# Designed miniproteins, single chains, continued (4), part 72

Each design is a single chain, and the fold is of that chain. pLDDT is the mean over its residues in the fold that is shown.

## One batch from the design tools (miniprotein)

Design m14457
Fold by ESMFold2-Fast:
Structure m14457 (fold): chain A 78 residues (1-78)
Amino acid sequence: MEAKLEELYKQLYALRQEVADNPDLPEAQRQALVKAWRDAVKQILDILIQSGKISLTAEQRAAIDAEMAALGAKLVAA
């Protein structure tokens, strides 16, 4: 599990660097990077919940999913 978390953190860092290094990214590529970011964040949350490091109710999980969707929309609309 630790190796998977380290890999996901490296993926998040690489995605951040991709956006920083390419400020004039086409909209389609930017949307793909935002989707990859969301997918990585969801995987990290799932691992943390399974390891018992965090405990979320169904309502809290739904709220986080909604916030990630809203954040993704803001990152695309620049």
Scores: mean pLDDT 69

Design m14458
Fold by ESMFold2-Fast:
Order: structure tokens, then C-alpha cells, then sequence
Structure m14458 (fold): chain A 85 residues (1-85)
């Protein structure tokens, strides 16, 4: 399962803060792929073996974004990476 989600923050500084915290959380869960900062936006891409695990990771990422003060939270794009046939 591949998940892609984007967050918007008030400033680039807040976006970088959120990206660093999200990257740390993802590293602990072993399925994190990338966190990209563009201006005041943070784009998170990660992979998980199951939809349930993907939703658990998403919840933790949302918690961090809310703590840092995201002004906009995008809808997650969820797609199957493997075993789709």
C-alpha cells in the first residue's frame, strides 16, 4: 500500500519542523519512503504492507501535523503497490 498526503503550514519554518517530526515517526515504523518540503507545504509518501497499517501511520502523521499547526490537511491518496492482481 502506497500513501501520499500533503499538508500546508503558515510558514516554511513550520513546514520544515513538521517534516522533521514526521520523518522521525516514519523511521520508527520502518515503512517510510520520503518527506518533501516545498515552500510552506509538506508532501509525505510512505508504504505499508496492509491498509490497516497504512491508516495507523496516517493517524500518527496527522497528529504531528496538527501539533505543529497545519493550516490545511489534504485528503490522502491511497493506492495498492503490490499483490493487486
Amino acid sequence: IRVEVEFTFETTKKAVEAANRIARVGAEMGSFHSVEVTDNKVKVVFEAETLEKAEELLRKIYEVAEEVGATEIGDPVISEKEAAP
Scores: mean pLDDT 74

Design m14459
Fold by ESMFold2-Fast:
Structure m14459 (fold): chain A 79 residues (1-79)
Amino acid sequence: MTPEQIKKALEIALREGAEGARLVAHDGVPLEEALRRAAERARREGRAAGLSEELIEEAVEFAVALARFLATSELEIDA
């Protein structure tokens, strides 16, 4: 894994996780549906970026975890 690939995986995870949380908080999408969309989008974007399967898996897991955390917490981003 190169540092550039790791950075790309993290950028994907942060973006898709935040978007998943936004779908729940602002658009009224059910949590499980939003998490499913976050996972699928992160996986597709990671593959399109040429990331390894290992990095794609980590990006997907991080995106889902972040989306769940933000959507279900009392942090400002949940609003």
Scores: mean pLDDT 80

Design m14460
Fold by ESMFold2-Fast:
Structure m14460 (fold): chain A 59 residues (1-59)
Amino acid sequence: SPGDRLREAVQRGELHSLSQSQLARLLGLPSSSDVSNLVKGSPFKNIDELKEFLEKQLS
């Protein structure tokens, strides 16, 4: 599942090296624009803060 791939990326320390498009695919979103929209609708200031949150949530 997308969640399993996301956890694997966190465990490998690869989350911060992912492109916006790669992150979108791991989150089950259709495009990189959907990641941007998710960030805009969230308390996160940018994609890096979203990545930090996901890393903490899945650690």
Scores: mean pLDDT 79

Design m14461
Fold by ESMFold2-Fast:
Structure m14461 (fold): chain A 78 residues (1-78)
Amino acid sequence: MEGNRITVESDLPPEEFVARLQQLFPVKVLKLEIDPNDPRRARAVLEYKGKKIELDIRQGGDTEEALIRVLKAIDELV
């Protein structure tokens, strides 16, 4: 849990952002929870090679920067 949580902001809805991440990296989506009070926000738990990363996903940012941020975090877990 500690050290493996990041906040990302993307132009895409959270579900579409996670789908795009899976296209770039062979990650497993263990959990995806859309915020019931704000559908532009979600929490996700991804697994890559036995390591888990938690995402706080918000709509309203740059998708490319968000993807790079997640990919760097995943790369550090490997």
Scores: mean pLDDT 78

Design m14462
Fold by ESMFold2-Fast:
Formats: structure tokens, C-alpha cells, sequence
Structure m14462 (fold): chain A 120 residues (1-120)
């Protein structure tokens, strides 16, 4: 069904978000351990919600969990934007690329959540 396909896409894209954030934390641990720790706390909350989402068969529950993950991802964006103000050169550029990529991922996830809501 359309609902099942949208659920599968949303879960797959949430997995990409988790993997991206794991890479972001590893980078931050080298340049900004304090920001890395804050992002890691948010990532652990995102992982818990993602596991619940992956194990749920109810589309309404998946939507609710997805919206909470998006909220936490926006908090990560805010932390990275604040951190980026303290850097210049290659580290600033890399942080900006992470921010831009996260914003694109969040926009895509929001579109999938809205499509899933419309399919119900």
C-alpha cells in the first residue's frame, strides 16, 4: 500500500539521519568535545525514538515519533550553528556543510511525514 511504502521510506531516511549524526559526533569529538557531548545526548534520544519507530506497525505512532525526532534534529542544528560561530577556515566550512546537510534532511523528513499524514 501507499502507507506501507511511505513508512518504509521514512524509516530508511531516519536511519540515514542517525548514521549522519554519528559521523558528525565523531568529527566534533576531535574539534569541539563540549559540543560533541551535547549532540551525543540528543543523538541518544533520537536513537531511542528511531528504535521505537522501527518496531512500530502503527502509522500514527510512526508519525508522532518522526515529529519528535525532527524536533531533536533541529536542536542539533541550533547547537552546530552556535558552534560554527567559534570557528574559521576548514572547520567552519565543514560545520556549515553539516548544518546545510542536516537542514536538507530535516526538510525531506518533514515532507515524508506530511505525505504519510495525507495517506492515512
Amino acid sequence: SEVEKLKEKLIADMEYLVEFLEQAVRYLERIDPETAAKVRELLEKIRELYEKMKNSKDPETIIKLGEEIVKLANEVIDLLEEAAKRYSGEDRERLQQMIDRLKEMVDHLNKLIEELKKAL
Scores: mean pLDDT 90

Design m14463
Fold by ESMFold2-Fast:
Structure m14463 (fold): chain A 90 residues (1-90)
Amino acid sequence: SAEEGLERAREAVERLRERGDEETAELVERAVRAAEEALEARREGRELEAEILEGVAALELAVARLLARKTAPELLPLVEEAAEAVREAL
């Protein structure tokens, strides 16, 4: 379910924090929030807002991937896990 996907993404955020990369964790957490807001907007019939928020989530995940690749490449699998979970939730 969408809720289960978002919970998996939140678990990945906590694992990123445990690894000590707060900056990447914050970017992924913002993507999860945008995805949550997109799902709420869609339930309320605000389709355009939902599409914009889905785009915001995708952009924040792309920035998180770039940051991890440059500063903590060992964390890339966690960022990809979160990105896949968000994609499956949306």
Scores: mean pLDDT 86

Design m14464
Fold by ESMFold2-Fast:
Structure m14464 (fold): chain A 65 residues (1-65)
Amino acid sequence: MEEIEKMSVEELIEKLKEIQEKVKKGHLLNDEEIEKVDLILITLIDKLKSKEEADKVREELNSLS
């Protein structure tokens, strides 16, 4: 989990895409994977400089959902 806080915004988005692909293949998310998604989202918000950047990233993440 600590390594997630060191990732770039682009790397965090890629991690979310990897999790989504696993779900599309029929993988059921366990509690650890759900916690990882939450941590990625919190870390993304923390790393963004402005609300405008946060809104842009949120739109990209919404396209994955």
Scores: mean pLDDT 70

Design m14465
Fold by ESMFold2-Fast:
Structure m14465 (fold): chain A 72 residues (1-72)
Amino acid sequence: MSPEIREDADLAMGRISLSVVRRYEDTTPASDLPSDIALAGQAERTLAGRDPALAAEAREVKARLEAKLKAA
């Protein structure tokens, strides 16, 4: 597998991960928050160089999920 295909796959997975965590943000139980925080963190890292606006959204989602976990 070429590095370019890997980068494109990682970017796509970052976008998918962000979409999933955003969709379930308000309904995610406390037991699932660590997994969603990890997905948001993955999305932030993956998108940072290629899509700064979505990386910023991922960072905000991650911060909100971390706040929910802290409050639980």
Scores: mean pLDDT 78

Design m14466
Fold by ESMFold2-Fast:
Structure m14466 (fold): chain A 85 residues (1-85)
Amino acid sequence: MEEKKKTVKEIVDVLKEALKSPELSEKEKELLKKAVIVLEAYLEDDDNFEVLSNSEIFKELEKTLQEPTVVEQARAILKVLEDNS
């Protein structure tokens, strides 16, 4: 549980760092802000977090952290969330 929460916190930190990048479009930044809100909501609720942590989405999110740059990681995270919505 704690290790999985650490992964989601790292993902949130990546999204927050990516928001500072001039490489992202205004549309991408708007989607990143929404993603941060959604993921932070999961971190605040242990029951909702357990559902997320046992989902295929969690495994796909872990893989996004393997991308070489913060911007590429953020774009991969957005794609995972889009594809699973």
Scores: mean pLDDT 81

Design m14467
Fold by ESMFold2-Fast:
Structure m14467 (fold): chain A 69 residues (1-69)
Amino acid sequence: MLSPEEALKVVGESSESNGNKETAKKLYELSKKEFPSLEEALEAGKKAAEELGDEQSVRAIETIRTHQE
């Protein structure tokens, strides 16, 4: 249902709300890229969050991935 861009923006907003501004910025940057699938966009976002040590954003991405099928 969400486009790759929309999914990354939603996670970015969640990261920002949790005080993880660096993760939010990275996810917003990734949302400007074209991804061939939602899965690839979410995987890129998860990798960025993991590299920043942001476990909350990693969990948010996994939740979206699971519920978007």
Scores: mean pLDDT 79

Design m14468
Fold by ESMFold2-Fast:
Structure m14468 (fold): chain A 56 residues (1-56)
Amino acid sequence: MEEAVERVRKGFAEAGKTPLSPEDVVRQVGGNEEAIDLLIETLKTGKPNPKLADIL
């Protein structure tokens, strides 16, 4: 969990965003690393990834 939280924090920061609760983001995706990566990619590109909907 700690690694997933750090991944969310870093990815959001790289996208120019700050999550209010990275722990809540990890809980919402059930700790799924692929979903976290797709969410970060969506934030960086501004384009929704259809794979994210399939995983969540």
Scores: mean pLDDT 68

Design m14469
Fold by ESMFold2-Fast:
Structure m14469 (fold): chain A 76 residues (1-76)
Amino acid sequence: GPQPKITVVMKDRRTGETIVRTVDRSGALRILERMLDDGYSELVLFDESGRRIATVRPEDAEAFERALRYLRTGRP
């Protein structure tokens, strides 16, 4: 069947512009793992129902680890 979709709202650190992407779980995981290298100051993740999974900022290690676990395992 079709993979569950995750919407990622990304804020560029340099410009402050917002980028929105709809990806599968592995795509969202890649975006999260590369957040700092790709220059994003904030990520907000939403599930297929529009429910917020996490808001991740560089200073919030607990939110990062929780989102990472969810994306790797499918569980909170």
Scores: mean pLDDT 81

Design m14470
Fold by ESMFold2-Fast:
Structure m14470 (fold): chain A 55 residues (1-55)
Amino acid sequence: MTKEMQELVDRGAKLSKEMLELSKSDDPEAQERRKQLWEEMKKISKEIREKLEAA
């Protein structure tokens, strides 16, 4: 894998961990934060897919 791909995977893993922690909270602010992290996860997944398609 390229270094850029590894960095995207590492960022995705970090976001997933934060989202799991937020999912344990009933706080509306935590739910909003989780939504934002999910949008970032979708962007990372799209970048990974695009890099795989470009290879």
Scores: mean pLDDT 78

Design m14471
Fold by ESMFold2-Fast:
Order: structure tokens, then C-alpha cells, then sequence
Structure m14471 (fold): chain A 74 residues (1-74)
């Protein structure tokens, strides 16, 4: 699926963003903005692509939880 290939690329980008946040390279505001965009993306996928591989949604939700934890520590 073209959507699933895009989501896999988004996951890879989010993993890089998390590493930058852990390295102190992002502000709390930048982390919060990333979480807000990820919230919108997850909601969109659940509504418009309900047949998406559930492992991809689980990975996005896991990365969102990690970003939320990092934001709360900043």
C-alpha cells in the first residue's frame, strides 16, 4: 500500500526526531508540535484507512507515548 510505505517513512523520521529530543536538540515546544501533528495523523489513519496494518498504528502510538514522556521531562 502506498499509504503504508509513507507511514513506514514517517516512523523512521519520528525515530530520528526522538533521538534529537533525547540529545537535547529540540525545545519542549517543538516536541509538543510533533505530538500534535502525530495525534492528527493517527486520527486520520484510523478514520480514513481503518484497514491499515495494525502493527504500524501500534508503532505510531508507541512513538507518540515516547514523545509525550520526553516532553514531560523538558
Amino acid sequence: SPVEEIVKRVIALLERIIELAKAGRLTAEQVAQTIALLDQTIAYLKKEHPDIDPSLLAELERLRAELRALRDEL
Scores: mean pLDDT 89

Design m14472
Fold by ESMFold2-Fast:
Structure m14472 (fold): chain A 120 residues (1-120)
Amino acid sequence: SMEEKLEEALKRIEEIFEKYKNGEITPFQALREIVDIAEELLKEAKSDEEIVRFTKAIMDKLIEYAKKYNFSKEEIRFIKATLDRIAALAAEKVKSPQALAELNRIRDEAMKKLDELIKK
């Protein structure tokens, strides 16, 4: 199911963050691998609703890990770059103006949450 594909993608993203925190991969390698996972998942999406839902779930996971690991300002900058790239990929795939507006809202809320982590 698409839900099982989402759960597997989120698990793969968690494994990438663990490799990054263990010093096994660079921030650039982590960004590239997370974006590749997001692109694979979004390619399988069958509707604007699924694209929006999957994009939000991935962004929420990125924010969760930034908070969990107390990411530095530099690491938050890396997460912002990853999030922007995923938002751009999702925007290319949605068909309706309403779905595009919802993606922009989700992106803006995620960026605001990341900015709040930098202030702490």
Scores: mean pLDDT 87

Design m14473
Fold by ESMFold2-Fast:
Structure m14473 (fold): chain A 71 residues (1-71)
Amino acid sequence: GVPQVSEREEKVDGLTVRVKIVEVDGVATLSITIYDEDGTEVFKVQRQFPSREAAEQAADSLIEGLKLVGS
């Protein structure tokens, strides 16, 4: 199939969270990279999910968790 790609960035307490989701034939690969205030990569993870919705929910949960810890 043709890959479906979505990418977004969010700012959380001085961190830049980059979320990339690539969906191919119903399988979604989520890539999350976190940069600090200096633009240094401090975290990177890549996981596969059974759907785009599952990948998006996982990304949203991570971002909400960062907001909770940072507050």
Scores: mean pLDDT 81

Design m14474
Fold by ESMFold2-Fast:
Structure m14474 (fold): chain A 122 residues (1-122)
Amino acid sequence: MRALIVDDSEAKQEAVRERFEFDEVVVARTAAEALALEDRRFHYAFVDVVLPDGVTGIELAKELFERGQVSIVVIIAPDEESGRFFVRYLRSQDIPASYLVLPGLDSEEEIEKIRELIESLK
């Protein structure tokens, strides 16, 4: 099983690796780095919502799926409510999606950006 992790946080990267066994793992720190892997195909992409290059993980998740780079998207979320929201949104766009809750690893600024994104997608 091949996995892509898109997150600039080493703590979140380790948390994903610790919970799942993969035959191959590739880490991208930005949306641009993930999209540059266009010749690669992954079963799963674990994608953070807030990325350092200003692209949201939700827009990246859509692009990765539309390009056929990923079969299933897993949104890294700070809580159950945000995780469920983003998964419902992506599934409404016919994108196979799930979520993984990693509490306490997001800054106050990142939590605020997640709230703003949720409001923008309503």
Scores: mean pLDDT 85

Design m14475
Fold by ESMFold2-Fast:
Structure m14475 (fold): chain A 96 residues (1-96)
Amino acid sequence: EVDKIIELASELLKNLETDPERAREYARKLGFSDEAIDFLFKLKEEDIDLAIYVLTMLGRYKYLLLDPSKENQEKLKILEENIDEEVKKVLELQEK
């Protein structure tokens, strides 16, 4: 499952500039909500570097959630303490 998430995240990042519609499909496969996808694509149009950064941070967050070891729980806590408002906003949009 980790390998699958890394592959999908890589394809999303690769297609973000060159094929936005295909990038949206990869984001859906990664489990992003339609609201989170819309937010990320608005962010991409305004600041693509920030959008790539947010996607990278979200990929790390999902990776840490898949292995609930004590070490990964400590890394997740550090990540949560240092996340930007944009990353936090996407995480909030993932909650139903």
Scores: mean pLDDT 68

Design m14476
Fold by ESMFold2-Fast:
Structure m14476 (fold): chain A 71 residues (1-71)
Amino acid sequence: SEAEVRERAVQRLLKEAGDAIHDAMLAGDYQAARDIFVEAAEKLRPELTPEEQAALDRIVDGFKAALDAAA
């Protein structure tokens, strides 16, 4: 399902960079959080199926929009 694909993409991203993103967010360093998130997503991209890559792109866009709203 789309939800299962999305959950797997989120879990991989959190495993790769979740703690670093969380620390940057707590520090109010939204630019660092964005950069860490984008870098982690691009490192994961070649390991993913096309469906998982599409889910990852939606997650990246959502995170960027959330950071822009918080700034």
Scores: mean pLDDT 78

Design m14477
Fold by ESMFold2-Fast:
Structure m14477 (fold): chain A 61 residues (1-61)
Amino acid sequence: ASAEELREAALRATRETKEAKTEEEIQRYQKIALSHYLELAERFPELEEEVAEEINALVRE
């Protein structure tokens, strides 16, 4: 997948965490978003700083 596709997938999952009504759904989508962000940072190291900020925003509260 391209950087754009990975970021889009991560953002979609992040949006789903905000729309989720149960703790189980929130945790599931957070895990999906994190997996996409981690892959993005691994494959595109230039984006590591931006990805780290997005991950911190996702898992903080």
Scores: mean pLDDT 77

Design m14478
Fold by ESMFold2-Fast:
Structure m14478 (fold): chain A 108 residues (1-108)
Amino acid sequence: SLSIQQMVERVKAMIQDSIRSAKQGDSKSLLRGLDGSIDELNFIRDNFSLSEEADQKLQEIIQLLQKAKDIVEAGLKAGESPKDIAEKVMPILEQIEKQVKQFEKIVR
């Protein structure tokens, strides 16, 4: 329980850093934050016994993080501006933040 809480706090920090990186047009730091978040959540899923509700929420968050990553990578390949990439990814990052808060409540 406490170990999962510490990992969730790290994910929350990485999501906040990703939001800041998106606003600053720092796509490299944004991708690192998304990858780090996916790795941490996969570690939780692989190493802890979760309720069905918690596992389902964790899978939803990982899928949203992957979707955000795909949007950033596609935008970079297409030569889209950092501003346009940020506008596309921000709603998904905000959704991820809400889903992480819900996951935190479930694993309390």
Scores: mean pLDDT 88

Design m14479
Fold by ESMFold2-Fast:
Structure m14479 (fold): chain A 89 residues (1-89)
Amino acid sequence: SEVERILTPEELRRFRGIYELLRKANPDADENEIKAIALAQVAAEQVYQGRYDTAEKLLELAEEYAKKAKDPSTALSAIKHVRKALDQH
């Protein structure tokens, strides 16, 4: 998958952990919404670590998944929050 091409093994493990947690908590949520939210969370962690190029790629991928989601509202809010943090650098 595109996620596996962008993320390091550690980041991919973190993404999968967040994804599984969100999916179990929200069993009726669209897979694309959950993936977008999980990617935005990993992107926020990358911004904190100063890995801005990786964060940008993750946010671009998160936006693509959000566009495919039945309800993108939560994912888009998370993406906007992380983009604001990224733009301050």
Scores: mean pLDDT 85

Design m14480
Fold by ESMFold2-Fast:
Structure m14480 (fold): chain A 69 residues (1-69)
Amino acid sequence: MADEAGEKAAEAAAKGDAATARRYAGISANVPNPGTGAGAAAGYEAWKGGDDKKGQAENARLGAIAGSS
């Protein structure tokens, strides 16, 4: 799931484990042909179906990965 893979990537990056962070980010991105537009909307819906508080925290951590990686 994109949500779980993103969460794992954020956790690994927070711990300084770039290799694990990249691996989980790659899994999330390597879903074959989710499409564009519709795929993005479906992914967001599935991600939102989780805990909104968790989503907010992971979003902040993913931003830190982009800045610190």
Scores: mean pLDDT 48

Design m14481
Fold by ESMFold2-Fast:
Structure m14481 (fold): chain A 80 residues (1-80)
Amino acid sequence: KEELRELAEELRRLAKDPNATREEALEAIERVAKLLEEQGLLSAAESLREIAKELPSMSREEVLETLERIALGIEGLIER
């Protein structure tokens, strides 16, 4: 649970960081997917990996919005 919260904070930081790279975003999303898989949330992990595959075709604005949405989703999972 603490690891998920830490990753959600990292995703939000990347979404607000003007110097954040697409590679950093991909690595963060993959770390979240791996942690979700370890927590038994296999379908959620697979969904995130699908999103990661689409990231190279997204605009910067779409990438930042995606990072924020993933962070919010993780925070919702922690609260449940």
Scores: mean pLDDT 77

Design m14482
Fold by ESMFold2-Fast:
Structure m14482 (fold): chain A 91 residues (1-91)
Amino acid sequence: TLTLTLTQTGDRITATAVSTTVLPGKQMIVLKDSSGNIHVSPLVPSAPVQFTMELPYSPTVRVTARLYELDESGVVTEVASKTLTHEVEEL
C-alpha cells in the first residue's frame, strides 16, 4: 500500500509518502511536484519506505508519489502511484 499525505505548517507544505508493500527487490519513492521538480528517496532493501519533502507554500500544490522496485538484474519497475492536490480553504 502506498499512502501520500500533504500537510501545511505555516508557509511550508510537507509531502509524506509511505509504502508498506513487501517486494523482493529494493524500493524507492519518487515525488514529483506541480513545477516538475523530481525528488528521489534513498533505495531501501525492504518495507516500510518513508520519504518526506518540504515545499514552499502555494495556493495549489500537486504532488505525485511513485513507488519503484529495483530488482537484482537492475530493472526498475513502477509498482504504485498516488497524486494529491493541496488547496487553500477559506473559513
Scores: mean pLDDT 74

Design m14483
Fold by ESMFold2-Fast:
Structure m14483 (fold): chain A 83 residues (1-83)
Amino acid sequence: MDEIVEALRRALEAARAGDLEAALEHLQRALALAEAAGDLELALDLAVAELAVAVYLSLGDEELALEVLVRELERLLAELEAR
């Protein structure tokens, strides 16, 4: 759990700094950790966030991709801290 939260915090910090590559690397680590922990609900939420970012990037809107990623990471972190 704590390692997943830390990975998501690092992803959020990178996304807020505009470093999309680093943000996605930390998000992918959080996804792998969630899968390894058997938290399939969290793994699905993280995979959906990654897919949404990929869709906006495919449309050429990196700014919107970063905004969506920041909002989803903030939401997921709040949910995890409330568990």
Scores: mean pLDDT 82

Design m14484
Fold by ESMFold2-Fast:
Structure m14484 (fold): chain A 68 residues (1-68)
Amino acid sequence: GTPSQELRDKLGKAVEEGDAEAAKKAAEEVKAEDPEGAEVLKEAMKNAVEVGNEKQKKGAKGAIEGLS
């Protein structure tokens, strides 16, 4: 199945807030719902680690752990 928009919104909020643990948990939920979409999202999170602000980098690193 495709991950719900609510799960993606939850992950995005955690990344913007720099909450690595919340981002990791939300990312684990996305991976459980859609493993293929999780691979695409993982590449987006890797980009966020390179170009994001300090909070986005922290949140994106947590998301990558949850997507791995």
Scores: mean pLDDT 80

Design m14485
Fold by ESMFold2-Fast:
Structure m14485 (fold): chain A 87 residues (1-87)
Amino acid sequence: SSEDEALYHLALAGIHLRDSGLPEKDLKEAMGHIKEAMQAITAGDREKALEHLDKAIETLEKSRPSASDPEKVEEAIKHLEEAKKHL
């Protein structure tokens, strides 16, 4: 289903972020929004899912320069944007 594809892309974003070397504060904030988006998707709350995905993307775009591997942050953002297309 399109929801399964959205959840798959959120899982991939999380994997890339763990290996990104983002500061703990920014990693925790972004992962928190990804978790809230996953919960909203499974609850059928598309609007809430999109809100949390946008917040995760904003957090990652602002914190990307602080990552030891900013390419991992860029890949995570691409997966979050792809998840939005499946909602």
Scores: mean pLDDT 90

Design m14486
Fold by ESMFold2-Fast:
Structure m14486 (fold): chain A 64 residues (1-64)
Amino acid sequence: SMQDLIDTMRRWAETLPPEKSEQLLALIRGVEESTDPKEQLQLLGEAQRVLHDAMEAGERLPPV
């Protein structure tokens, strides 16, 4: 579910550097506060990009 995905991303944010953690948490909050499905999808895409950039930088993420 979307809530399970949000909970997982929130857990990942705890393992990221503070800068990227705050960025990811802000995007997650935007998804939760949005009532527009298109905006939710765009914000989820940005969150996924932040996670991808963190992985490329060698940051440790817990397994999915």
Scores: mean pLDDT 76

Design m14487
Fold by ESMFold2-Fast:
Structure m14487 (fold): chain A 81 residues (1-81)
Amino acid sequence: EPSVEEIAEKMYEVLLEESKGVPEEEQWVSVEELKKKVEEKYGIKLSDLEVGQAIAELVLEGKIEVRDVKPGEDPLVRPAK
């Protein structure tokens, strides 16, 4: 199984690709959409726990920002500037 570090790196790569040429205010991607894009690109299946751990790793490294939306909605992420 891929490590948390490997999953974090893959998620960050996909997030950077999705953000290319997009204004900063429009770079927000839902965690569920990001998970789906990573799974599709790399042909892997991720658990919610693995995704949560990878997001925490990227936040700790200062690579991404996380924004909560309304209660019951998926949190949004974007690359940190």
Scores: mean pLDDT 79

Design m14488
Fold by ESMFold2-Fast:
Structure m14488 (fold): chain A 89 residues (1-89)
Amino acid sequence: SAIEKIKELLKEARDAVEAGDAEGAKKYMLEALKLAIEYAYEQGLISEEEKKAGLELAEKLAEKVGELAKDPEKAKQVAEGLREMLEDM
């Protein structure tokens, strides 16, 4: 399912963040966010305009997650946030 794929990508993003892999963290986070936004649109939960805005935000957030992965202390905070998100899925 789409939810299972999103969960797998978020786990990959978390592992990349914990490893200090900035490129992997950005890649998996962006893929997870894009899939989540597309899924929300297909389910009728968001408008076309909200989808466009969400995709732009997803690229900025993924870039930020990649940058934060380079800092061990910030990476710990990001990884913890992703872990909590995954526990609720």
Scores: mean pLDDT 87

Design m14489
Fold by ESMFold2-Fast:
Structure m14489 (fold): chain A 65 residues (1-65)
Amino acid sequence: KEEIEKIKELIKEGRYYDALLMAASLSKTKAGKFLYFMLLRIDQLPLEYYKEALEEVLKEFGLKL
């Protein structure tokens, strides 16, 4: 899908927060959907604060950080 390729591109560019937002917005899980709503309310944080969440959401799409 075009969205999956865009997520890969964002990761390659070091745009990890944008990749997280896109992956969470495409998630079919309750946890991923909840994460997306939470991210919309938070200023961008350093990767260390959301790396685990990004890795978990990316697994749903067969992707790695």
Scores: mean pLDDT 76

Design m14490
Fold by ESMFold2-Fast:
Structure m14490 (fold): chain A 80 residues (1-80)
Amino acid sequence: SMERAVALLETVAKTYELLGKEELAEKARELAEKVSKLPDNKEIEEKAEELYKTVQKEYDSGDFSESEKKLEELEKLVEK
């Protein structure tokens, strides 16, 4: 459900904010708002889950390059 995708993106935003990644946190919040207005889309939900898992893995390394790339890919998918 899009509700789940939104919750995952909001969690990603909070994680970025806690780590001082303010620009990435803002992007994730904006994306969550856009996704909340869309009908159910399995690809968007799956990409949000992948992004969430990637951020969790990168948390230990301190390198967020992969999650940043996935966030940009999800932004493009959400664009009409």
Scores: mean pLDDT 83

Design m14491
Fold by ESMFold2-Fast:
Structure m14491 (fold): chain A 60 residues (1-60)
Amino acid sequence: MKRVTVTVKVGDKERIGSLIVPEEDVEEHIARIKASLEAWGKKNGVEVEVDIEVEDLPPP
């Protein structure tokens, strides 16, 4: 499993969220997150800056 941490900046505001995904799904989830955030920015007429970090998680 990997932890995907998404940092979103909109103007002076910054939000951080994370999700845990299997290694094989990481790229798909990243692409979906970026597409969703870009669509949200377009819909609300704001520029969104997205930074994504991926971390390995130890097995349980």
Scores: mean pLDDT 78

Design m14492
Fold by ESMFold2-Fast:
Structure m14492 (fold): chain A 58 residues (1-58)
Amino acid sequence: MEELQKRIEELKKKRDELGKKMVDESNALYQQDPVQALDTSFKLSEELKKISEELKKL
């Protein structure tokens, strides 16, 4: 139980950190370089997807 709770908390933390980074990167880069902003958002979305799949299996 404690092991599963720790894993869930770690994955939630990573998800929240990546989500915040996506918002920050999107807001800054999209205004100056939309193509770079899209590439960055795509990469961060793939990381979030990976974390979401790990959470889904717990």
Scores: mean pLDDT 73

